Designed miniproteins, single chains, continued (2). Designs and how they scored, part 30

Each design is a single chain, and the fold is of that chain. pLDDT is the mean over its residues in the fold that is shown.

## One batch from the design tools (miniprotein)

Design m5079
Fold by ESMFold2-Fast:
Structure m5079 (fold): chain A 69 residues (1-69)
Amino acid sequence: TGTASGVLPNAKPGTEVEVYHKGKLVAKTKLDENGSFTVTGLPKGTTYTAVAIDPETGLPVDSKQVTAK
């Protein structure tokens, strides 16, 4: 298994991050104090889309593609 990580600067710390693979939700996490997220236990070499969800609107505010290493 591998780890996917990144920074989502348009979302505030503590924002929920939904992690998708081919349009399916595979993991959820939270942004840390630096706007970074980390998800472990993912298959290595698989590319995911991480989406930060605004807690007030429920809408996406930032997203990034990340590959598990």
Scores: mean pLDDT 83

Design m5080
Fold by ESMFold2-Fast:
Structure m5080 (fold): chain A 70 residues (1-70)
Amino acid sequence: ARELAEAIVAGDEEAARAAHARAQEELAGASLEERRRFQLEVAEAVAELEEDEERREELRREIERAREEL
């Protein structure tokens, strides 16, 4: 989760693709709930690494809404 988030925030497409491929392999047998939890973990890590406070606050609000739907 954090490795993919770090690659996304850094804009490193190669690292992001590698981390995403690894996550897909690990989640190959996962339930829909487990996949959603992983997406939330990535979003939380992206929000934590985001340097723009306004965008970080928006991301945190979106994460909170998504958690309520789990």
Scores: mean pLDDT 75

Design m5081
Fold by ESMFold2-Fast:
Structure m5081 (fold): chain A 57 residues (1-57)
Amino acid sequence: SELLEFAKELLEKAKEYEEGKGNMSGKWPPELEKEIQEGVAALLRGVANLLIKKAEE
């Protein structure tokens, strides 16, 4: 399923952000970098979960 493949890619990307290696675009305060990386990872995992649910319908 294309949805499951895309979900897998998003989960791999989320892992990069969880490791603090995600691309940070913007003028973010350095002291918030970890929290922003974690927030982006959570968003990517949320989208991946929606794709998995749609693939199972």
Scores: mean pLDDT 80

Design m5082
Fold by ESMFold2-Fast:
Structure m5082 (fold): chain A 60 residues (1-60)
Amino acid sequence: SADEKVQRLIDEARKAFQAGNLEEAKKLLEEAIQYALDNKASDELLGEVQGLLAEVLKAM
């Protein structure tokens, strides 16, 4: 489903963030937002992606 794909992108972004790969985490989260909007993923998942992206941007 769209939600399952977005969750996988979030999980990969979290791994990149924990490894200190901030540019990779940002890219994965931007891809997750685009995929979520194009495929009508849940508003809860879109909120989670946006929240994590804000954390990554603060760390940059």
Scores: mean pLDDT 86

Design m5083
Fold by ESMFold2-Fast:
Structure m5083 (fold): chain A 79 residues (1-79)
Amino acid sequence: MKEVNPDIVRFFSLAMEAYERLRAGWDEREVAVWLAEKLGFEPKDLTVEEILEKYPDVRIALNFARALLEVDEWAEERK
């Protein structure tokens, strides 16, 4: 079997932690900045939209986290 790249495992861990932070009430900007910093990028003087366009890994992780949050909120609303 091919071993999973440790960077991919870390990426999924960060995406799940981003989801938990959004669920805890963190702003999307705070989560995007946190993700960018954890992935080794400098999100200085950038808007959320600029961070997401400049750093595709951050965009993918945040979109995954947001999708999970929307499904979770939708399920809670429609019990």
Scores: mean pLDDT 73

Design m5084
Fold by ESMFold2-Fast:
Structure m5084 (fold): chain A 87 residues (1-87)
Amino acid sequence: DIEKAKEYLEKGKEAYENGDFDTARENYLKAIQYATKAAFDGNKEAYKILAEASRLLAEVAEKQGDTEAAKFYRELSENYEKAAKEA
């Protein structure tokens, strides 16, 4: 559900602000799971959340020194932003 995706996205942001990048990553991945389900069910707002969560995962990956994961999540975010504009 879209509301669960938003809830986990905010929990991830709070963890990131506290420097808890592992908890931030876990919550952003849960946000992606719920947003993906919402997108599959036709909720167009989900693509915006998928884009934001992917961008934030790229930031976490950069903080953890994972350059390849950071690039992957940045590209994923850009693809979801394009989907959101068509939705």
Scores: mean pLDDT 85

Design m5085
Fold by ESMFold2-Fast:
Structure m5085 (fold): chain A 74 residues (1-74)
Amino acid sequence: MDKEIEVSLLTMKANIYLKLAEKAEDPKKKAEYLEKAARYYEEIARLLEEVDPELAEEYRKKAEELRKEAEKAK
């Protein structure tokens, strides 16, 4: 039970950091927020690894994309 609820909560946290990144005027702060969002997506992937490995891989890919955006923001 509750892995779906936990994934939903982590997704909300990731979205909060994505919104903070969008609002950030400082490129370094924007990068930090994008990295935080990426870490939440990695946590989602970890939770899904045993239940849905394909979906877990998708979230890992999203985390990688956010990390690339963070590098570009610096």
Scores: mean pLDDT 82

Design m5086
Fold by ESMFold2-Fast:
Structure m5086 (fold): chain A 113 residues (1-113)
Amino acid sequence: VRVAVFGAGYGGQEIARALAADPRLEVVALVDISEEKLKEAGKLFPDAELILGDATDREVVERVKELGADAVIIALGDDEVAEEAKRVAEEAGLLAIDARTTSVEEAKARILA
């Protein structure tokens, strides 16, 4: 299963690391508005596409879908931004999981179901 992570800061990197450790999952993209956070994440996930953009932007979400993502984990600290990113991803046909309310283990179980 192919997964993207919205948010490339420390929390997003730890989630992506846990996902990448499962051989049934592939982290295909990391999205962040911060170029610096993406550069740090890119060192840890060299095979993942790094997308500089707003996770609430439909064009950004469409690019994630074009990369073959089946699901997204939303690792954004702002509640309003995270809720909007989830809505846009779900409208694009992606399974969207909010890391603020769902553990990484529960997220993996939902993605692999």
Scores: mean pLDDT 81

Design m5087
Fold by ESMFold2-Fast:
Structure m5087 (fold): chain A 60 residues (1-60)
Amino acid sequence: MKYVGKDAKEVAKELGEKGYFVTIVPADADLEKLIEKYKNLPRAVIILAENGKVKEVYFL
């Protein structure tokens, strides 16, 4: 995945500058609940982070 292993704050800044609504969450967060919360926001993105690095990115 293009963003995996990069600094989560740096990736969030890049995506935010492109007009995405970005949320950084711990890698063990309840992803299903977060998708439900943010799915109606335009251009929402969830970044799962571990030790400040991107583990996964979900575009909603």
Scores: mean pLDDT 79

Design m5088
Fold by ESMFold2-Fast:
Structure m5088 (fold): chain A 62 residues (1-62)
Amino acid sequence: MSSILRSLMHDAGLSEEQVRELVALAREGWSVEELAEYLQRTFGFSPRVARGAAEAVLLEVE
């Protein structure tokens, strides 16, 4: 797992399994906005934190 994804696990409190799910959704073609909405709905993240996490995941999956 990359340093970016490891940072997300630590800073956002996401498990390795949860981070793998986000990576899978990003690979399926989910946008930053769609991932941020998923994070807000599923984990209760604030809009700002959710967007930052979504952007980091998408940056990783190019």
Scores: mean pLDDT 77

Design m5089
Fold by ESMFold2-Fast:
Formats: sequence, structure tokens, C-alpha cells
Structure m5089 (fold): chain A 60 residues (1-60)
Amino acid sequence: AKESIDEGFREAEKELEKDPSKAKEMAEVLEERAEDLKDVDPEASEKLKAYAEEVREKYG
């Protein structure tokens, strides 16, 4: 789970560097994933929320 999230971050960041217009969709996906994980893996959930916020602020 944690490794998959870190891999997802790297791929998402590369995609956003190539096409920032995907930022809104990416942030929504990250926020949805964070909600799904909040009771199962709170650390991963917080990490996803922080990344989604950064994506919205920096690329959105």
C-alpha cells in the first residue's frame, strides 16, 4: 500500500509536469483515495491529502 502510493506520486508528478491541466482530476482522485484510506491507513491518507493540496495549489 505505502509503496504503491509512493509509486503513484512519482507517476502523477511526471504526468503533471508534462500536462498541468490534469491537476484538477489528479487532485480529485488523490482526495477520494485518501478518504478510502482514512480508517485503514491514516498515515497514507494524510500523505495523499497533502499531495492533493500541493497539486491544487501548484498546478491547479
Scores: mean pLDDT 75

Design m5090
Fold by ESMFold2-Fast:
Structure m5090 (fold): chain A 67 residues (1-67)
Amino acid sequence: MVEVFSALPSAAGLKEAEYVRIMERLLKGEEPTPETPELVVEAVKAFKEGNLEKANELLKKIHEEIL
């Protein structure tokens, strides 16, 4: 049975930490992994292109989906 240990990663704080970690890795120029949401890849792409407005909108979408 999925217990407290599995519930801990699902807690809002831990889920946000994972999201931030993924974003930081991509922003440092690391390759996206298969586990990386497509929206995160698109946000980093927009950021690299200097389209901050598009990147910001994509970040809002990512935050909404990941919570």
Scores: mean pLDDT 64

Design m5091
Fold by ESMFold2-Fast:
Structure m5091 (fold): chain A 100 residues (1-100)
Amino acid sequence: SRIEQLQALLEAFRAAMEAMIAERASVEEVLALLREFVEQIISLIEDEKLKEAVRKATETILREIRENVDDSDPAQVARAMRTAAGVVERIVREIIEHES
């Protein structure tokens, strides 16, 4: 089902974020993963207004990470990863609650 697909995507995202933190991934790699993951989530949304809201929220998050994170500071990158994970989790939860 769509809910099972959304939950599976969230679990995959959590696992990928954990691996990126362990491997000291760059900000660019974090932004690429977040963008890819959100595009997969958007493909499962039926409501056009909700799709646009999720896209806009994602663009705002990507901009904030780009402007505020020093790629040479592993602590800042790790904090950005945790923030991104929390926002994606909230988006997935809201989609499940809205479309179920």
Scores: mean pLDDT 76

Design m5092
Fold by ESMFold2-Fast:
Structure m5092 (fold): chain A 60 residues (1-60)
Amino acid sequence: MVGAIYRAVHDFESLDPRILNLKKGELVEVLEEVDERTLLVKSLKTGKEGLVPKVYLEPV
């Protein structure tokens, strides 16, 4: 799963600075699986890193 490309399935936003805000269709690279529900990812569009719940992502 690390190094895999995932796509955001919906827009989501959080005020938590640890969380990466994404728009539907945005592509991210998985850097680390933090736990069974959370990934550390990098946005391919912005280069920003942050935590994303796995339920908001689908494999490409």
Scores: mean pLDDT 81

Design m5093
Fold by ESMFold2-Fast:
Structure m5093 (fold): chain A 82 residues (1-82)
Amino acid sequence: SAAEARARALLEEAERLLAEAIEAVRAGDLEAARELYLEAQRLWAEMVALADEHALPADLRAELEQRFAAAVAEFEAALAEA
């Protein structure tokens, strides 16, 4: 569905921002990393709202939640090693 495609696109953009945040951490730019992380969280919240509005399947929600959690964990690991 169009809503499922939008949800996946929002998550993909959030994953991209978290990857850029990791690069910012490695470059020592913690302020840029924070801004990118907060934008990724905003996109995640938008995706959750979309999933609720369109009653997206529970298995899709679980997949998207797992992917976002994994990306956040990678960011947190990079931040802890900085």
Scores: mean pLDDT 90

Design m5094
Fold by ESMFold2-Fast:
Structure m5094 (fold): chain A 81 residues (1-81)
Amino acid sequence: VLKVTSPKEFKVGQAVTITGEGAQDNSGVSLRDSNKKSVATANVSGGKWEINYTFKEKGDYYLVAFSAGKQISDEEKITVE
């Protein structure tokens, strides 16, 4: 199960690190905007992942785990204000 260990609420213009666990090694995590377009990705290593990103727009974003081009988790919501 994909688990976000960092906060899930951020500010526009803030450089942030989003961290988590619960994805399989050799899978990836994608950060998607409100249109479900991928804006950042990270690889999972040692059961952990980290995305460094600066949000340019307010709104809801979604984290999903994927492996071999297939979504392997439910979406985790990130809120940006």
Scores: mean pLDDT 80

Design m5095
Fold by ESMFold2-Fast:
Structure m5095 (fold): chain A 80 residues (1-80)
Amino acid sequence: NFAEAYYNLGNALTLLNRLDEAVEAYKKAIELKPDFAEAYNNLGFALTMLNRLDEAVEAYKKAIELKPDFAEAYDNLAKV
């Protein structure tokens, strides 16, 4: 679906170090699927790489709220 396509685009852009574009792609994925915990987690990672740490914390917290057993999001939040 389109949310997964934007999520995959964000992942590809992150690998290419096109981080501002990755953030926009993840935000579009979340707009299309607001319960997309994995998109919030990866948004937090891209924001951390951009040194936008307050926004990264909020993204990780939303990932955890949506998926309370999301070990990767807890690990990522601890590193911010």
Scores: mean pLDDT 91

Design m5097
Fold by ESMFold2-Fast:
Structure m5097 (fold): chain A 62 residues (1-62)
Amino acid sequence: LSPSMRRLLDVGAQLLAAAVKRVVSEKEGDEEEAARYAKEADALQAEEDRLAAELAAELAAR
């Protein structure tokens, strides 16, 4: 696995964890924590999209 692929997988795992924590917080009625995890997930999604675009560009350059 390339270092870029490992980074993408790590970000994906963090995104999933944030999404799970958000759902748990929503079920507990903790709107502040749910909003915090939603913000975190949005930031991680943006990072994942950026890394995926870089990988796609590298693939297209072959």
Scores: mean pLDDT 80

Design m5098
Fold by ESMFold2-Fast:
Structure m5098 (fold): chain A 72 residues (1-72)
Amino acid sequence: MREQLDEEVAIALATMYISLGDIAEKKGQLDEAIELYKKALELLRSVKNPTPETQALIDEIEKRLKELEEKK
């Protein structure tokens, strides 16, 4: 199946997508922001046995996605 990502690598990549999503949201590009946050979630969810901090980040991004999708 898909390769398991190291937690540090997954967080670094997810943080880049979160940053791009934030920029897209500020530009009013809600569909683009949603797609970028979804990519960040996919990366974070690829982590085996995430730390409580990583799990909290997953929860935050899931809340953000739900809020943005309700604004479409």
Scores: mean pLDDT 79

Design m5099
Fold by ESMFold2-Fast:
Structure m5099 (fold): chain A 73 residues (1-73)
Amino acid sequence: MSALETLERVRRHLLAYFEKHRPDLVERAQAELDRIFAEAKERMAAGMPEDEVLSFAAREVSRVVQRLNAEAA
């Protein structure tokens, strides 16, 4: 599976999670995830190794999820 396919799958799964559990945050989560994955795709296009691109995306996604959960307390 390519990094691009992995990123799109993760994006869809996370949006489904927010839709089910935090519908108030779906639009915000979508905007944040779209930004992260656009940056990841740009890094991949610039020749960054696939594993480094996935590592970058995983860290940024984790930070966004943590931040959104904290803000909505």
Scores: mean pLDDT 79

Design m5100
Fold by ESMFold2-Fast:
Structure m5100 (fold): chain A 90 residues (1-90)
Amino acid sequence: AEGDKAFEAGNYDEAIKAYETEIKQNPNDAESWLRLGAAYLAKGEYDKAIEYFEKAIKLDPNNKTAWRSLAIAYYLKGEKEKAEEYRKKA
């Protein structure tokens, strides 16, 4: 998909626009929310990444990748205690 190609090329703003378009078409697709969070994480926008990973988890609580990504975002934000809590759910 265009979003994934942009992400792999490091074009995170282009990836974000593509994933936002996918979410507008299917707002219940947990994978699209996970990808949007990953793009914001790559840009260092940790609070937005956390918000979108939490949305992915609400849609699919069994998505281990989303729980791991949430833990990483909290760790990078400097919230080590929350990072360990979410790592245990991964």
Scores: mean pLDDT 86

Design m5101
Fold by ESMFold2-Fast:
Structure m5101 (fold): chain A 76 residues (1-76)
Amino acid sequence: MEAEKALEELEKKAKEKLGEEAAKKLREMLERALRLHEEAENSEDEEEKERKLKELEELEKEFGEFAKEELEKAGL
């Protein structure tokens, strides 16, 4: 599974760079994003599907900012 591979790889890297706590939070945010993507894929309503995809993009942006802040806190 693509999503599972991405989660595993990111969690591994996050543990090495940020530690276990930050890696756990990162994993949780990714799981939320993946769940939202899955809901969009399974939606029968075009309008709802587009809305879910937009929410996913916003969540991915928040996730990126969170990851950046954690890296900066780690002195990077």
Scores: mean pLDDT 72

Design m5102
Fold by ESMFold2-Fast:
Structure m5102 (fold): chain A 55 residues (1-55)
Amino acid sequence: SMSDLQKRIDHYQGLIDELRAERARETDPGRRAVLDQGIAMLEEEIRKLRAEIES
């Protein structure tokens, strides 16, 4: 259902917020890049879920 998709989006948004907080505290460029990659992957999953709601 659309409600179930929205709950999944909300869950991923929470994970992104946690990763962004960790990214803000991270000083190592390599670990920062890994966090950036994780955020980008979750943002892509949210985009796919939103597209599924629109269809």
Scores: mean pLDDT 87

Design m5103
Fold by ESMFold2-Fast:
Structure m5103 (fold): chain A 111 residues (1-111)
Amino acid sequence: MEGETIEVPASKEALEKALLEAVEKVRDQIDPSQPLTATVFGTKPDGTVEVLDTRTFSDPEEAARALAEKMVEALEKTDLTRVHGVLTQGDRPVAHAVVEKDKATVTALKP
């Protein structure tokens, strides 16, 4: 699989735009008849990883926006050192993002 990664500021607007662009880059690989799952993981200062949120969406753009919003919200509301978000369709990841206080990286995943 090839991945294309971009770095953006850790703002809701920048992360949302980057995730929407990532979804658009892999649009031809997304089956419109299947839902996407947006999952958010948080890493605590002790290194513990927790699942913070998991939701399913029929619209890839809604999934991207919801993922961005939850990731930024989780980082701002908690003592987490890192927030990781993944968009999957079935067992196939289509995009992922990692957010730290001042920085986000977003990767579009092609098979």
Scores: mean pLDDT 79

Design m5104
Fold by ESMFold2-Fast:
Structure m5104 (fold): chain A 71 residues (1-71)
Amino acid sequence: MEELRERLDELIERAAELSKSPNFDVQVDAALVLIEAAIVKKALDSGRITPEEAEEWIERLEKRLDEVEKK
């Protein structure tokens, strides 16, 4: 559980930093990842999703953010 929260916090920090990019496409894509990561964190904290479901979302969001960083 705690490992998933740490991954979400790291993902949120990375996305927030990239959302400051002067590249508009990077800024928008990073902002969308940030919003989705925040939703996943709230859903996990409220018990609306399982840890397994959260891990799947985190893996997808991490992959998307990695692709944004390569732009």
Scores: mean pLDDT 83

Design m5105
Fold by ESMFold2-Fast:
Structure m5105 (fold): chain A 69 residues (1-69)
Amino acid sequence: TIEEIKAAFKKYDKDGNGRIPSRELLGVLRSLGQNPTDDDLKELAQLDPEKNGYVDYPTFLEFMTKKLA
């Protein structure tokens, strides 16, 4: 659910700045009961294309909504 996505994001957003380390995305997916595939890894890479190390909440929510649809 959307509430589970919010809770997972909040758990990994330790600084409360509205973004999480991109390296933690696999952990977030697994915490929500997902098993990431090669396609999922490709999509995760697209969320941080500049490799700045973070993904913001709107980007994360869009990805998760698409993944769970």
Scores: mean pLDDT 72

Design m5106
Fold by ESMFold2-Fast:
Structure m5106 (fold): chain A 78 residues (1-78)
Amino acid sequence: MLEELAEKYIEEAKRAAAAGDYVTAARHYVFAAMLYKEMGKLEKAVEMYDQAARMYEKAGYEQAAKALRIEAEKLREE
């Protein structure tokens, strides 16, 4: 159930990114990352945080992107 919800957020993120709404895309990737983290799927959580950071970078939100990259690095060390 949580994995299906994470997949739904990834689909919504891809749709938002295709429409040029990078902030909405980033937020949906963050929700997917949080769900994968809750499930203990840390590699997928890292991938989603990296995607969210990339979306924030495209939107010009550099500080938000940096914060997410730091979160991804912490998960890689676990």
Scores: mean pLDDT 86

Design m5107
Fold by ESMFold2-Fast:
Structure m5107 (fold): chain A 91 residues (1-91)
Amino acid sequence: HMTREEIDLVAEAALLLIQVTVESFDLDKKTPEEIKESIERLKKYLERAQGLLADAQARGLPEAVRAFQTVIDAINEAIEKAEKKLKELEK
């Protein structure tokens, strides 16, 4: 049922989700500087995911839309977790 184009977008969403998940690992072992770098990478992933969500919506690709909504939620959670950890370390 999915077109090749929608499959490619869903695959890109899956890759972004993996990259976001990796940024959330081992926060307890990261320095404040490393956490700041992780937050900046997550913000770039957010911008990319938002653009791809808009493209998927404009093209009427419902599976891709759902996939990128999941990615955006995961990025927002990862940013919140990283920012909370950064505040704890900078006490």
Scores: mean pLDDT 85

Design m5108
Fold by ESMFold2-Fast:
Structure m5108 (fold): chain A 91 residues (1-91)
Amino acid sequence: GDLLDTLPEEVRRYLDLGHLFYSAGRYDDALYYYEKAIELDPNYAYAWHNLGEVYLKQGRYDEAIEAYEKALELDPNFELARTRLERLKAK
């Protein structure tokens, strides 16, 4: 099953709010809610990936790399995080 379906309601709510603000281009607000989700569940790879996507939109490349690396540490098969990390580290 989808891991999102097993998360506590509060974690899902913060992820939903982070996604809403990210889609609206309100990256500071998105960052706040993704950080809240991570405070409640630091082992959910998708939250770390989404944090990386916010940092990437803000031009905070080093912080984006760290967030994607954390997502891959938690889920080594996370293709989206791997692809982003490869692109950011390519020279």
Scores: mean pLDDT 84

Design m5109
Fold by ESMFold2-Fast:
Structure m5109 (fold): chain A 59 residues (1-59)
Amino acid sequence: MEKTLERAKKIFEELGETELWEEFQERLAATPDERKRVQLETAMALRAIGLEIQAELEK
């Protein structure tokens, strides 16, 4: 998951969606349950992939 989150952060930064990344980090920090944290990390990764695909389709 760590490598996937690093890629997600880079994608959000490159596409100018840094606010979305910050919101996800805030939610992750507020979540003490490990299972829910993994779900949030997965959601962040999927969101980043979606943004990357959308950017490619627009080019």
Scores: mean pLDDT 74

Design m5110
Fold by ESMFold2-Fast:
Structure m5110 (fold): chain A 88 residues (1-88)
Amino acid sequence: SKEDMAKELSKQVVKLIEKLGGVVDDDTKKKIYNLIKENLDEILEKIEELTGIKPKTVEGIKEAFEKLEKDPEKAKKLIDFLILLYNS
């Protein structure tokens, strides 16, 4: 479901931020989840641009984030995109 995809995407984004040396508190986790839930399709399109994978399932999100975790430059581009969406 879209809800399951948003939940998994939120988990993977938090994990990615932490791997890049960020610290994510519970308030920030909630903000990330709400941002993703409200902008799911746009974020999935950005993930496709960066990884070549357009996630349609929870498994697809996990596969895309395995690629992002191996490419810090692309990971940072995704996080920058999320910051841009938050400030829009």
Scores: mean pLDDT 86

Design m5111
Fold by ESMFold2-Fast:
Structure m5111 (fold): chain A 58 residues (1-58)
Amino acid sequence: AKPSASEIFDLMVKAAEAQAAGDKAALAEQLRQLADMYRSLGKEELADKLYAKADELE
């Protein structure tokens, strides 16, 4: 199903919180979920950037 704006916003908040906490594993997980959502919305370039950022975090 297509993600709602609220679902995307919630993941962005969780990603920001993980980044502030220095939790690389949680940040990578949230970024991958955001990438999947943006890909589903046809935002391929943004999705690719988010996947690449998550991969850098290990």
Scores: mean pLDDT 80

Design m5112
Fold by ESMFold2-Fast:
Structure m5112 (fold): chain A 70 residues (1-70)
Amino acid sequence: MSVEEEVEKLLKELAEFMKSLGVPEERIEEIVKSGRELFEELKKSGELSDEELLELAKKRVEIAKEILKE
């Protein structure tokens, strides 16, 4: 699976989590789009490996979920 596909899965997981908390669909779409654009830019930078990009994406989603829980 490509890094793009794995990041997309993580963004979908975050979107489902936000949906479960009652966040409006339009707001979820904005957040997912912003996250996708950020990771596309990071990949284009060439400074991070695909593995490092995936770890960063995972950590960011975990942090967002923790913030949303409280």
Scores: mean pLDDT 78

Design m5113
Fold by ESMFold2-Fast:
Structure m5113 (fold): chain A 60 residues (1-60)
Amino acid sequence: TTTLTAEFETLSRAIGAALAIIGDAPNATVSLDGRRLTVVSDGNPADLAAAQAVIDRLAA
């Protein structure tokens, strides 16, 4: 199990990132606590790469 965590500047950016990850990494579990995003994967490298790419693009 691999966990990715990111905090976003605004709630709307966090929600946008969560929706993008749900679309791009369908086997990952996504949870949102305010502006803090947590992604849990069972180790699928494609889902992890997709989630990380969204986080890298939108987290600033």
Scores: mean pLDDT 79

Design m5115
Fold by ESMFold2-Fast:
Structure m5115 (fold): chain A 75 residues (1-75)
Amino acid sequence: LVASAETLEAMGDKYEKEGDYKSAGILYERAGELYERAGLNEKAAESYRKGSDAYEKAGDTERAKELQERADTLS
């Protein structure tokens, strides 16, 4: 789980650098889900916040809000 989450987060970082914020948001969200399943709530919250920021930049304000709320419950 953790290694897979780290891989997804790294891919999200790459897409964000390339300006593909929607793909970055999806990857950060999935990384957060895997960290949460592993019991790594702080890392999950960080990934969800990165995903929220990426979704906001992509114009997906509803999903950004969902991820921000999920992050807030974990920290």
Scores: mean pLDDT 85

